# Ledger of designs, part 46: designed miniproteins, single chains, continued (5)

Each design is a single chain, and the fold is of that chain. pLDDT is the mean over its residues in the fold that is shown.

## One batch from the design tools (miniprotein)

Design m17583
Fold by ESMFold2-Fast:
Structure m17583 (fold): chain A 64 residues (1-64)
Amino acid sequence: SGPEILELQKKLNKLGFYTKEDGVEDEEFKEAVKLFQSSNNLKVDGVADEETKKALDEEVEKLE
């Protein structure tokens, strides 16, 4: 959903994996997810699955 994608986009931007914050799961969003996955030794498929979401939450928590 748009709100869920928007939250993921904001987390990616906080971590330096820049993408638009428009709630749209476009190619730019998928590319940012792939870059995050590659940097965190996850499967690089551009899909924000549960493992990717947990890793995002964990990395954002380390910032503060």
Scores: mean pLDDT 84

Design m17584
Fold by ESMFold2-Fast:
Structure m17584 (fold): chain A 55 residues (1-55)
Amino acid sequence: MDTIVKVAAAEMSKSNDEEIAEAARKLYAQDPEVLERAIATLDEKKREVARKAVE
């Protein structure tokens, strides 16, 4: 896992739903693969918030 994925995952793990949604949209716009790798390390509920934000 590269530095970008680690930083994104750590930030999202301590963020509220709105912060996760915003971070997910930014990551998806830059690289959808980085978003998928980052959210894979999150709790299922936070992962769903991120996925819904980019749908």
Scores: mean pLDDT 76

Design m17585
Fold by ESMFold2-Fast:
Structure m17585 (fold): chain A 67 residues (1-67)
Amino acid sequence: MKARVLLEDGRVIEGELTLSGRRGTLETDEGTYELEILEEALGRVFRAEVTDLKTGETKRGLVEVLS
């Protein structure tokens, strides 16, 4: 499914989201991010820890499912 993530540093990333339980993978043109779902905010919007697999950096993000 398509998703958009607003990171705590103000970056917005978009890609293909695959969810498995409380974990997800976001595949973008810049690379792959792993998500750990912290809470369901409201329906298609939830908070997650977002880890850039290239850098190993983890940031908090707000995830919006677009489709």
Scores: mean pLDDT 81

Design m17586
Fold by ESMFold2-Fast:
Structure m17586 (fold): chain A 94 residues (1-94)
Amino acid sequence: SVDDYLAKARDYIRIARDQLKRGNYYSSGMYISRAAGYIKKAAEQVGDPGLVEEAEKNKRAADFLAMMAPDPKVGPELEEIIARNEALIDRLEA
């Protein structure tokens, strides 16, 4: 269900934030990417192509930043994608 996908996305965001706090940028990026994947599945299920595109954009950005780890400049950019994912979850829960 949509709620199951969003619950998984929130769980992965929580893990990603904990990894980011510890300086584990690769792991953080991978979990952000997984969260975006579940947000995309939720958006597809509700039939919102705009939210699907935003989730895909977040997933690609997170995957790209994960590949650039261990660059410390990746940290603030991962934090921004976490915030974007949280905003998409909030829109899908509304």
Scores: mean pLDDT 88

Design m17587
Fold by ESMFold2-Fast:
Structure m17587 (fold): chain A 81 residues (1-81)
Amino acid sequence: SDAERRRIFELTGEAIERIRRAYESLPPSRQDAFLAAMEGPVRDFSEAAIAAMEGKASLEELERARDALLAALERVRAELE
């Protein structure tokens, strides 16, 4: 539905914006390590978002994938701060 597509875009946009802000808040010497550490989590979330758009995954599954991405973001930030 249109509402489901909008929710997928909202979840994706919020996650990417949080990652962007975290990246910009780090010293330049830590930014490459941050990008490397976030590659896997971002890929996993992107695959979940594509699956949800294709009707192969539920919004609940996408929300769990978003939560996993944000948990990974918090771990990486803690390790690089």
Scores: mean pLDDT 86

Design m17588
Fold by ESMFold2-Fast:
Structure m17588 (fold): chain A 84 residues (1-84)
Amino acid sequence: SSARRRAAALRDYILARAREEGERIGGPAAGEAMERAVGRLLDEAVRYAREGNKKKYESAVIAAALLAGVLPSVVEEYVRYELE
């Protein structure tokens, strides 16, 4: 579906931004660590959204956005497409 393709594209974009931010600070190892950390936060945001846990959802969205250097609205848009 178009929603699945948009979710995948947004996830790839957010994770690429996280890797770049990590690499800028600590090279390839830091880039990989940042990508993994943001990937986990994106997975948590989707899970908390499915559970209706708004407080944990908001915390995961903000944390992912801050680490990746993107707006929270970009992470929220990703989660919306994951939920279809």
Scores: mean pLDDT 92

Design m17589
Fold by ESMFold2-Fast:
Structure m17589 (fold): chain A 69 residues (1-69)
Amino acid sequence: SAAEEEKKAIEEYVKMAKEIKKKEKEGIYVVEAAVFKDGEIVKREWIEDKDREKALEKAREIAKEFKAE
């Protein structure tokens, strides 16, 4: 059912958010590019890099693609 699928998606997102927070504490730059529709995240990508400039450049590219939808 749709409710079951949404629950799975939310659980996966929460798990990923915890992993991201852990990586940030370890000095890894984590950036998320996400598209919101009706208050829900319909598209997302995670970018991990130890180099801040590389992480931001990748995020900028993905954000442009998402914004062009």
Scores: mean pLDDT 71

Design m17590
Fold by ESMFold2-Fast:
Structure m17590 (fold): chain A 95 residues (1-95)
Amino acid sequence: SDAEFQKIEDELQDYGIELSKQYFLGKLTSDEVLDGLIEKAKELLPQLSDEEVEQMESDMKQVYDDSLSRGLSPNLALTNAMDVILQGMRDFLSS
């Protein structure tokens, strides 16, 4: 149901906001933020296969790098990367 998707999306988004705050405080690197988002996605959806996790991580890192290469700020690049994970989780739950 849409309500189940929303709960998982809200949990990941709240965690992503906290990781971004730690990044802006200089406590985490961007790589640690991206790795943390993948670990949180695995925690929220433990039924994700290793292949699905690897694809999601690859797509996320590609979007992050592409965003930076286009001259977007690290904050916008991280937001775009998180949207990739959220979409991947939604696609998994709707399949």
Scores: mean pLDDT 82

Design m17591
Fold by ESMFold2-Fast:
Structure m17591 (fold): chain A 97 residues (1-97)
Amino acid sequence: MIINEKVKEKILKLFDEYLKEMVERGEITPKFAERIKKVVEEFLDYLIEKKRKLSQITKLDFLGLFYNYFPHLSDEEKEKLADRFYEIVKKVEEEEK
C-alpha cells in the first residue's frame, strides 16, 4: 500500500499516544515529545510526496532518522523509539489490507 494522508494520521495518532505515555512516566519532556512528533510528521510527509509503499519502510529508516535528528539520546532510547514506530507502521499496514 502506498502511504497516504489517512495512513499518516493513523500512525501519528498511535505514536502520539506512545509519546504521551513516555511523558507520563517522566522518560521525556513534553517539549521533546513535540519535537519527536514534528520530525516524524515531516518524515511521513516526505514518504507521501515520494509515493513510497509502507512495505518499503524498514526499522533502519526510523533508526537512521533518530540518529540524525536526536544524536543526544542513548542508543537504547533511539532503538526503543525506532522499534515502537516500526511496530505501529506494521500494525497500520495490516489493518489497511
Scores: mean pLDDT 79

Design m17592
Fold by ESMFold2-Fast:
Structure m17592 (fold): chain A 98 residues (1-98)
Amino acid sequence: MEKAKRAYELGKAGTPEAIEEAIKLLADPDPRVRIATIRGLAENPEALDAAAEAIEKLFADPDPAVREAALGALASSRDPEVAARARERLRALRAEER
């Protein structure tokens, strides 16, 4: 989808304006747009840090692929608190999946 490509590019750009637009796309009804946004934000450590709270809300997303993308992105965060929370939840998810 064209929207998913735009979402990825906005997250990757990492400017304050692009990050604000990307955070809005984390609430998009299309799970592909939400995943692309997470991936774009994860390409830039500053963007990932700025969007960490919004991405953490996606740990409860109805789409399992969105949940895994959010957990994976924040598990690689340079913020040790954020990374620890994400890694703990990712381990629990993987244990449930077997």
Scores: mean pLDDT 81

Design m17593
Fold by ESMFold2-Fast:
Parts: C-alpha cells; structure tokens; sequence
Structure m17593 (fold): chain A 85 residues (1-85)
C-alpha cells in the first residue's frame, strides 16, 4: 500500500541520514560537491532537487546534521510524489 511504501521510505531515509551525520566531514564535503555538480542533470522533480541542493550545500559547509536533515526531507518528498502518481 501507499502507507507501507511511505513507512519504508521513512525508515530508509532515517538510516541514510544517520550514516551521513556520522560520516567524516571531508568525505561529506566531497559528496556534497559531487552532488551539486550532477544535480542539474538528474531526472528528478524540481522540489526534490531543491531539497537535495540544500543537503549538498550543507554538506559542503561541513554541517553534517543539516545535510542529513535535508537529505531525509528529499527522500521523503520523492517517495510522496511517487505515491501520488
């Protein structure tokens, strides 16, 4: 069901966000820089891209918690849009 997919997406988003928050800052920065580079070419909804851009910018700034939070928001937004289709 849609509710089950959203719940699974929430669990996955929390797990991935926790891994990002625990990541060495230099690796997080490198990933953020790479994400900003490829983001315009990714076949994603504009709302998801905006959240990923915020996550990537926070990652480049070395803000692990903000990067993890915005990444989680992007995953949840992508799951919600997929369910609404």
Amino acid sequence: SAAELLREAEELAEELAARLAAMPVERLRALGEKLLEILPSLPLDERVKELLRKAAEAAVAGDREAAARHFKEAVLEAARLEVER
Scores: mean pLDDT 84

Design m17594
Fold by ESMFold2-Fast:
Structure m17594 (fold): chain A 79 residues (1-79)
Amino acid sequence: SLEEKVLELLRKIEELLRKAGEAIRAGNREEAEKYLQQVEELVAELRELAKQLPPSMRELVEAAIAHIEQTLAAMKKIL
């Protein structure tokens, strides 16, 4: 279902952000950049799927995306 796809994307994004954080802590800049790029690609997919959701669910997903983008910006600043 659409909801299952959204939840799966959110789980993948969380895992990639975790891996990016670990790579940053290990000093593996190149690996961190690859994970952050993958997150950006999944966020783009999530935005497209969010357009198909009911307004209440879309607002929650948009809020999650905003929080993810803030985390991405913070991680890129550390790099």
Scores: mean pLDDT 89

Design m17595
Fold by ESMFold2-Fast:
Structure m17595 (fold): chain A 99 residues (1-99)
Amino acid sequence: SGVTYLKEPLSAATAQDGVGYIYGAESREALEEAIKTAVELAEKQGKPLKTLHVMSNSGATSGGGSLDVKYILELAKERGIENVIISGGELTRKQLDEL
């Protein structure tokens, strides 16, 4: 059973009710674009982004796809984001579709 993960094309940035959600953005360039996209979506909704939830693969602790937590916090601060939640866990295809 080959599970075809659409994970790379499912790299996502969304915003809802002042909370931004980003998934699959693990490089600095991808993080910058994803955070920018979440902020712009929140601004278009008329609610500034106060909280950013950053989600990655749980296997990233060895450096493969690891999140640069310090860089994420710096990007969030530059954009006036007050709270950052960082999680690394196995998200199913169904869970990714619900973001």
Scores: mean pLDDT 65

Design m17596
Fold by ESMFold2-Fast:
Structure m17596 (fold): chain A 63 residues (1-63)
Amino acid sequence: MTPQQRQQLRQLGDQYMRRGDQLSLVDRDRAAQLYRQSGAYYGQSGDMDSMRQAAQRANDILS
């Protein structure tokens, strides 16, 4: 995977994380799905810390 591809995946992770945050106030199930998708993008980019943060937000909103 190229450095440019990793950067694009990280940007997608950031975008989905932000959308999850916006929906967390109105639709927890959709927010959790967006956080999980964010985590998948971060994981693919190799950003393990951001992946764990996304997973934590998904778990917290469903609890």
Scores: mean pLDDT 86

Design m17597
Fold by ESMFold2-Fast:
Structure m17597 (fold): chain A 76 residues (1-76)
Amino acid sequence: SSSSAAGEAFLAELEKRANVPLEMKKQGKDKEIAVEEGKKILAIAKDLLPRAGVQEWQDRLQAIIDKVEENLASLE
């Protein structure tokens, strides 16, 4: 059984992870590792988006996708 609270906790963790690529870059981590993490988050969010039965969860997943795309674009 999965309530909106459980879904919010999961999405909040994904939102937190969406900042990981930039955080890795700021810490001098290998860019390849940072990019790979961003792509993994994108894959998860994109996979979950069509499965989300409620618009609120779809909007949150879309925001995560947008954030990760922005972060990846900032990785040079």
Scores: mean pLDDT 77

Design m17598
Fold by ESMFold2-Fast:
Structure m17598 (fold): chain A 88 residues (1-88)
Amino acid sequence: GKKEVEEILKLADEFIEKVDKLELDLNDQIALGIFQLSLAMAKVFADKGLASAEDVKELVEKGLKSVLELSNNPKLKELAEETLKKLE
């Protein structure tokens, strides 16, 4: 329920905190922007009671997969892959 949503969102916030330490080019910034939009949607839908923990997880995972597809930054990709594994 709500606890599972909070755990997923905490992992997403930890990803953003780690990414904040990286030097990002424009492609990285676009990829991160797509992730942040997916995360914002997950937070809004969860707050409105419109998203289950599964729905929140899917939105966060889609955002992270977009980072893997669009970024060529090895460190950003590594952090995205690590976060995806923690969501399993």
Scores: mean pLDDT 86

Design m17599
Fold by ESMFold2-Fast:
Structure m17599 (fold): chain A 85 residues (1-85)
Amino acid sequence: MKKASFKITSSEEIPKGEGEGELDEDRVFKGELTFEDGKKKKAELEIINEKSGILTIEDEKYSVNLKATVEGDHVKIEISNVKKL
């Protein structure tokens, strides 16, 4: 598994937040998201392709746009256009 971080940069559905976790071989990120109000929630991101994914926060699912950059063994993911499914 690769170490990964993610950041929600644009969303009308959920507050902005950032998190760290791990990206598995099936391109699923599992980690914890910290929102601007200090609340922490478990988050899972299924990467469908380099521009889109499905973000699950607790039991709620969202379609998202994403931009991933790889720096060695670390993956940085920017999340935008969050829409509730």
Scores: mean pLDDT 76

Design m17600
Fold by ESMFold2-Fast:
Formats: structure tokens, C-alpha cells, sequence
Structure m17600 (fold): chain A 109 residues (1-109)
């Protein structure tokens, strides 16, 4: 049971999901995501079996970082929302036969 997200934020996440993984990484850089998360997203996307898998890995890294920022700010609602999205992407990657070990480790930190 999540608080209603603004229409602009909902539209942003819909557009984000339609972007190529390379455009998603560029957006993460523009939003000030730390270099270590960008490098992990690039590394994991390059090891992907498909464009779809690359996109899901980049989105998982992005939502894990957003969740950690929300947790630091005490925003439990945003933390929970981003955490559940990351878990969903990791689950879909497992169904696609991708190695998710590095994403599961990042999620535990």
C-alpha cells in the first residue's frame, strides 16, 4: 500500500523503462548517481545475454541506489517501493537465466 506518486514521477519511470540501457546509464550519470554504481551497471550490462537483460540489470542497480538514498533520509515508503522494484527486476533476470549474484550482494549492503 504505497502513497500515490505524482503523475510526473510515474511518467518518468514509464519513460525510463522504454529507454535503451545505454540511455538509462547516461540518465543515471545526469542524476548524480555515484561512479561505483555507474561502473557496476556498465559492467553488468556488457555481460548480459540480451538488450532486455542489460536494461533490467541497469534498472536494478538504479533502484537499489535510489532505495539506499531513501533509507538514509528515513523515507520508508520510497525505500520499500525501490527495494520491491529491484527484487522484481532480479527475479525476472533469474527467469532469463542471467547471473544475479552481484545484484543480490548489492541489495544486502
Amino acid sequence: MMKKVSPEVSKFYQELQKMSYKDQIQLMRKLGVPKEYIELAEKLSKKSKSEKSATLKVLAVFHIWLGKQAEKEGDVTSYTAHYLRAIGYIFELKLLGEDVSELEELLKE
Scores: mean pLDDT 79

Design m17601
Fold by ESMFold2-Fast:
Structure m17601 (fold): chain A 119 residues (1-119)
Amino acid sequence: MLEEVRAALERALAEGADGLLVREMDPEAARALGEAFGAELGRAGITAVFVGEAAAARAGAEAARAQGAPALAVDDSTGAQAIALADAVVAELRERGVRELVGAGTGAQNVAAARRAAA
């Protein structure tokens, strides 16, 4: 996961993306990712979108915000949000100026979510 998030961040920077989608189900792992990448995301102006179990998504987003990144937590304990973000989440991302979203990992759900947020 750490290497996948790093690769996604490098791709987001290269492509000029406004957001980075990270799917994580474990709160400790999500927090560690937010701590590791939050400062770099904040400097780049990239919004961190943590998608997963409510506690994990919240832990990641709070850790990223503590490091200076704009961040959003999305509860996706059922996997629905990883396939396509809910309209309310897409609306909030657009209000925050997030137009182009890159997903961490190679999963089809991350690609679908990223495309929906960007459209």
Scores: mean pLDDT 71

Design m17602
Fold by ESMFold2-Fast:
Structure m17602 (fold): chain A 79 residues (1-79)
Amino acid sequence: KVEEIKKALLELLDETARNGTVTDEQIERVEPYALEFESLDPSNPEVQEAEKELLRYHMEILKDKMEPEEIERAKALIE
Protein backbone atom coordinates (compact mmCIF):
# COMPACT_ATOMS: atom_id res chain seq x y z
CA LYS A 1 0.00 0.00 0.00
CA VAL A 2 2.29 2.80 1.30
CA GLU A 3 5.25 1.43 -0.72
CA GLU A 4 3.22 1.44 -3.96
CA ILE A 5 1.99 5.00 -3.32
CA LYS A 6 5.57 6.13 -2.56
CA LYS A 7 6.83 4.52 -5.79
CA ALA A 8 4.18 6.31 -7.88
CA LEU A 9 5.01 9.68 -6.29
CA LEU A 10 8.78 9.12 -6.71
CA GLU A 11 8.16 8.41 -10.41
CA LEU A 12 6.35 11.77 -10.70
CA LEU A 13 9.24 13.59 -8.98
CA ASP A 14 11.80 11.89 -11.26
CA GLU A 15 9.85 12.91 -14.38
CA THR A 16 9.54 16.51 -13.10
CA ALA A 17 13.31 16.64 -12.52
CA ARG A 18 14.03 15.39 -16.06
CA ASN A 19 11.59 17.70 -17.88
CA GLY A 20 11.21 20.64 -15.49
CA THR A 21 7.43 20.18 -15.92
CA VAL A 22 4.70 17.65 -15.14
CA THR A 23 2.37 16.54 -17.95
CA ASP A 24 -1.40 16.08 -17.57
CA GLU A 25 -0.96 12.36 -18.28
CA GLN A 26 1.51 12.04 -15.39
CA ILE A 27 -0.83 13.90 -13.01
CA GLU A 28 -3.77 11.69 -14.07
CA ARG A 29 -1.66 8.56 -13.54
CA VAL A 30 -0.40 9.47 -10.04
CA GLU A 31 -3.32 11.56 -8.68
CA PRO A 32 -5.13 8.54 -7.15
CA TYR A 33 -1.91 7.60 -5.32
CA ALA A 34 -1.38 11.17 -4.07
CA LEU A 35 -4.94 11.29 -2.71
CA GLU A 36 -4.49 7.87 -1.08
CA PHE A 37 -1.24 9.04 0.56
CA GLU A 38 -2.97 12.21 1.81
CA SER A 39 -5.66 10.04 3.45
CA LEU A 40 -3.09 7.95 5.36
CA ASP A 41 -2.51 8.41 9.10
CA PRO A 42 0.51 10.77 9.48
CA SER A 43 1.38 9.16 12.84
CA ASN A 44 1.88 5.76 11.14
CA PRO A 45 5.66 4.97 11.11
CA GLU A 46 5.39 3.47 7.60
CA VAL A 47 3.79 6.69 6.30
CA GLN A 48 6.45 8.79 8.07
CA GLU A 49 9.23 6.72 6.45
CA ALA A 50 7.58 7.12 3.02
CA GLU A 51 7.39 10.91 3.55
CA LYS A 52 11.09 11.04 4.47
CA GLU A 53 11.99 8.96 1.40
CA LEU A 54 9.99 11.28 -0.88
CA LEU A 55 11.58 14.33 0.76
CA ARG A 56 15.11 12.88 0.38
CA TYR A 57 14.44 12.21 -3.31
CA HIS A 58 13.01 15.71 -3.79
CA MET A 59 16.11 17.20 -2.11
CA GLU A 60 18.53 15.11 -4.19
CA ILE A 61 16.89 15.65 -7.58
CA LEU A 62 15.13 19.04 -7.32
CA LYS A 63 17.42 20.95 -4.93
CA ASP A 64 18.20 23.59 -7.57
CA LYS A 65 14.47 24.41 -7.79
CA MET A 66 13.86 24.61 -4.02
CA GLU A 67 14.05 27.78 -1.94
CA PRO A 68 16.79 27.88 0.78
CA GLU A 69 14.14 27.75 3.54
CA GLU A 70 12.60 24.63 1.99
CA ILE A 71 16.04 22.98 1.87
CA GLU A 72 16.69 23.75 5.55
CA ARG A 73 13.27 22.39 6.59
CA ALA A 74 13.81 19.25 4.50
CA LYS A 75 17.24 18.65 6.07
CA ALA A 76 15.75 19.00 9.57
CA LEU A 77 13.13 16.34 8.74
CA ILE A 78 15.45 13.77 7.08
CA GLU A 79 18.56 14.19 9.25
Scores: mean pLDDT 66

Design m17603
Fold by ESMFold2-Fast:
Structure m17603 (fold): chain A 99 residues (1-99)
Amino acid sequence: MELSPEAEEKYKEVLKLAKELDKAIDKKDEKGALEALEKLTETGKELARLLGMPELEKVIEELAEEIKEAIEKKDYRKAAILLTSMAMLLVAAVVDHEL
């Protein structure tokens, strides 16, 4: 596969942080969810830059803001759905670069 070692490491971090955020959402841990979201957002943006996809950075920021609002409103169902969308988008971006 043609991912750089740095992009592969960031992708692994994204998957780990997405799981941590999902677990915090499931526990309704607002503080833990917001902390995990901040880390996931920054790592996801770094991954997008490494993949040469600057438009993906903007989409990640927009999705992160919607997830943050859902968490703050205690709409954990919406937060989980939006997190799934963000994770699928990041997976699709990595797969596109492996083609």
Scores: mean pLDDT 83

Design m17604
Fold by ESMFold2-Fast:
Structure m17604 (fold): chain A 78 residues (1-78)
Amino acid sequence: MSARELIEEGKKYLEQGKYEEAFKKFKEAYDLVKSSNNPIAEAVFYKENKEYLEELVKNGNKEAEKFLKELERIAKSL
């Protein structure tokens, strides 16, 4: 499964209000991106998915809040 496919599944869970399942899919997508050892791809992941992760945080997902903060640090370092 590609990172793009995992992101699309995450968006689908987000639309269904399944915030834990949505977070898991975004995290799996990021782990695939990270495995490419390309910091530009990691920064692009943050920029493209920030709004979805912020929606997860807004709905009380604490894991998404921690993940978003880590992605922000990575993006600022590039």
Scores: mean pLDDT 82

Design m17605
Fold by ESMFold2-Fast:
Structure m17605 (fold): chain A 75 residues (1-75)
Amino acid sequence: SAGRALYDTAMELLKTPGTSVQQLADALRETSAREDPDNPMSDKEAEAAAQTLMKAKDPEVQELAAAVIATSYDS
C-alpha cells in the first residue's frame, strides 16, 4: 500500500544519521507520487510530516508518528 511505502521510507531515513527535514520531506513526496500518482503529497504536507517526525526524539514516538501519517494517507 502507499501508506506502507511511506512508513518504510520514513523509518529508513529516520535511521540515517544526518537526515535533514528537507531530505525526509522530499523522500515522502516522491514516495507518495510513485505509489499514488492521483493523490501525491504536496510540498507543504510533506514538509509538515517531516517536521513532525524529526521533532519526535524518541524512536518509539517516531515509529508511531510515521504509522499515523501512513494510515492517514491511505484513508
Scores: mean pLDDT 78

Design m17606
Fold by ESMFold2-Fast:
Structure m17606 (fold): chain A 58 residues (1-58)
Amino acid sequence: SALKAEAQKLLDQATEIGKEILKKQKENPDDTKEIKALAEKLFEVNKKIKALLEKLRA
């Protein structure tokens, strides 16, 4: 369904942001401001995923 495709797209975005956070934590752990900004982006994507999944409600 279109909603499932949109959910997958958002999940892919969340995965990419998560990978970037892990990379930054490994390479630049003292850059807490950048890591926090990425975490906030991930939080917003997860909010969108949750809203979309509520419409598909299992």
Scores: mean pLDDT 81

Design m17607
Fold by ESMFold2-Fast:
Structure m17607 (fold): chain A 80 residues (1-80)
Amino acid sequence: SMADLEAYIRAQADRMGLDDAVREEALAMAREAIALAETMEFKDVNELILKKINEREDLTDLQKAFIQSMAVTAAALARK
């Protein structure tokens, strides 16, 4: 469920010591990935999410990797 996914993202962010802004960004990107997965192939969703995150200059490589991982996981779950 979406509630289970959000709980998972929060738990992972806490474990990694990420701040609230990164956690909220990961949640927002996960929700967008799920919406995109309704009309797009998984490969295209993944490529679009990667481009969006890589364009951000305000995020560290670790923060980008975390947000990407959460969004890709959300998209994969939405297509199953």
Scores: mean pLDDT 82

Design m17608
Fold by ESMFold2-Fast:
Structure m17608 (fold): chain A 55 residues (1-55)
Amino acid sequence: GKEKIDYFLEAVKRTIEESGASIEKAVKSMEETIPGSTALTPEEGKEILERVKSL
């Protein structure tokens, strides 16, 4: 749901800022991780990816 998407997005954003990784590299990493996630639906994962790309 929305709360999970927002929580995950904030966690990813913080990790990117702390690690100094580029948004492009973060998107690639998430494309590999999200399909294997049991906590997110494919649709929620897609929405997170789109929002990360918009950062």
Scores: mean pLDDT 70

Design m17609
Fold by ESMFold2-Fast:
Structure m17609 (fold): chain A 63 residues (1-63)
Amino acid sequence: SERAERGARAAAGAAAGGAPEELVQKASDYAKQGNHKEAAEAAREGARAAGSRGGLEWADRAA
């Protein structure tokens, strides 16, 4: 990328939505804490990033 803003956005995506494995781990951690709302959000993000229904199963269990 040529734009610095584009680089910053890409880094943010990698940290928040570009790593499905990390998002699934967060979902599990939140579920154990009883934070089912954040667990569901993390699971959805992971599912979108991976293009898999596996992440959504965490959201379903958390709900």
Scores: mean pLDDT 58

Design m17610
Fold by ESMFold2-Fast:
Structure m17610 (fold): chain A 106 residues (1-106)
Amino acid sequence: SAAEAKRREEIIRQREFELIRRAAEVLGARERADEIAEAVLAGRWEEARALMREAGLSEEDIELFFRWVELQRELHKNNGVVTDEQQAVGREIEAAIRERLRAYEE
């Protein structure tokens, strides 16, 4: 049970890393995506912001990224239970990231 709990936690952490990394990549920080994901997971918010600025992201895209990160953290904390307002914000952020993803793939 303790070993299973630890294994589950490592899987969740790896999935969070991959999601954060992909979001940073999609917004234009591909070269720094791993460093940004590590900084975010470590709670080094100022370092993550600095890395995103170095990668050439606008302040609007940096704000979008951190709003998305906070939403993901809230979803995890509440075991996936979200308010209608939080769900609407999540859809808005997902739509913005999807729009950026289309531009990135084109």
Scores: mean pLDDT 73

Design m17611
Fold by ESMFold2-Fast:
Structure m17611 (fold): chain A 64 residues (1-64)
Amino acid sequence: SEIEKIQEYKEKRVKELRERFPDRPDLIAGAEQSLDDLIKGGYSLETVKDAADHIEGYIARRAA
C-alpha cells in the first residue's frame, strides 16, 4: 500500500540519521516522531520526503 511505502521510506531515513548522528538520539527521536505524525495525518510521500530533508538539515546544523 501507499502507507507501507511511506513507512518504509521513514524507516530508511531514520536509520540513516542514526548512522550520521549517533551521539544525538534526542534529535533522532524528535525526527521520527515528526515523520510519524505526518504519516498518521495522511500526508503524501512527497511531503514526508521534503520534511525528512528539512529535518536532516536542522539536525546537521544543531549537531555541528
Scores: mean pLDDT 87

Design m17612
Fold by ESMFold2-Fast:
Structure m17612 (fold): chain A 75 residues (1-75)
Amino acid sequence: ATVTFTGNTGTYSVTVPADKANYDVLSKIELPSGSSLSQTGPTSFSLTVRRGTDSGIPVDRIAKAVGGSATLVSD
């Protein structure tokens, strides 16, 4: 399945195995302090990363955490 992450570091399109396209898998992504993740639809998620302490979440880390591949759509 394809899921979309919309956040302050850009919008990412991520291919995720269907059994992992859910909040309990995605909520395990390591987030910097002051960041949040929420489900906005069956295949859409809001990912807010507060920059200022260190670099936001790398796209590769997001992909690795969800067991898929990520493509930055817009930034």
Scores: mean pLDDT 58

Design m17613
Fold by ESMFold2-Fast:
Structure m17613 (fold): chain A 100 residues (1-100)
Amino acid sequence: MEELLKEYEKLSVEELLEEMKKLLEEMIKKADGPKELVEEAKKKIDEIIEELLKLSVEELDKLLEELEAELASTTNPDTREQLEIAKKLLIMAKVIKKKE
């Protein structure tokens, strides 16, 4: 289903940025890393979003293709969930870039 792209196209840039921030926070919490690294990563959320938005639509499409390949080869449910979150973040970034 290509429905996620259409759903995100209905959202404003501000709503997409808020959703990206929320997904990054969820991904960081699920990474189950050392507390110090998790807290550092959370402080870097705005920087991570800025870096994603710096990527071209072509670069985002390439990363999406790479994530789809990883999803096809990955059987670990936690890894699959993280890749699905990453995929949503890339789709949201692509929609924001298209609205500019």
Scores: mean pLDDT 75

Design m17614
Fold by ESMFold2-Fast:
Structure m17614 (fold): chain A 63 residues (1-63)
Amino acid sequence: YDFEEIERLVREKTKGVKFSPSGPIKNEEDVLKAAKDLAEAMAGTSLTPEQIVDYVIKEAQEE
């Protein structure tokens, strides 16, 4: 996966995102770390960087 694209998407997509106060993901840096971890776990799949970042942001907002 293109980690530079993931970093760019995280920065763009986390602007204005309200994070769950009780969740493990509390800020942009946490989203970036989770997105990179997920990208490594999903290495060899057909998921795009955008899909990975969108999934992590959804998890960050979910309560």
Scores: mean pLDDT 74

Design m17615
Fold by ESMFold2-Fast:
Structure m17615 (fold): chain A 69 residues (1-69)
Amino acid sequence: SAAEIEKRIKAGEDAIKYAEKLKKEGNIDLAISFLESLIDYILSDEELKKDKRGQEIVKRAKELLDKLK
């Protein structure tokens, strides 16, 4: 449902914030693993993969990964 997709998008947004917190705490390896898992999760989900907000979360996660690696 649309409501379930929105809930999962919100969880993805919160996951980005958590990864940023891990980076600030110096937990770089965990932040990298977490962001890679988030990207894989969204791209493996046919509904989230097609959702513009899901695509934006993947873009933000990749931008954060590029700065960490």
Scores: mean pLDDT 84

Design m17616
Fold by ESMFold2-Fast:
Structure m17616 (fold): chain A 70 residues (1-70)
Amino acid sequence: MHHHMMMVSDTSTSTFRDSRPDHMTSAVDHFDSGDIVSMSDVIRDVIDTSTPDISRSSAYTSVRFSRRRR
């Protein structure tokens, strides 16, 4: 019951903060593959550029778990 009281307060604040990214909800409704691909590519590029060690470590772990058993 205490949790419900907190939610009521949060709801009021949420409404007042209408500046929230409401369009994100629309994006979810309209699944765009392009957006996901872009995000994946950007993240991968950042990781590879900033931390090449992670790429190496990740590959090693991947090979271990991604064993081709047939």
Scores: mean pLDDT 46

Design m17617
Fold by ESMFold2-Fast:
Structure m17617 (fold): chain A 111 residues (1-111)
Amino acid sequence: SRAEALRRAFETSPTDLGPAGDETLALAQESVRETIGDEYEVAALVFTPAADGPRVTILIVDKDNNYRGSVTLLLDAEVRLVEVRAEGYDGVSSEQLEEAGRLFVERLAAA
């Protein structure tokens, strides 16, 4: 499944992500730009295996590389969003981060 492929990719060094990792990062970046704005970048995608399913965390920074927040997404085996949790700082709202996360999952499922 895509969730298993992502889990395997992120179990290796982030610098060793293959083309599927690059495409996934691009989907996350576009989702952030469309929901929060062009001043924000995805610093990292972190995949965490969990008993209730795979979790993907999107870490967000501003143009000066200051941490501005994260959104964590719990996915099922078909890449459907089960749970979303967001923490925003310094002008980035949790609602904007949740919207970015939902858009990312929608794009990931369609890709």
Scores: mean pLDDT 73

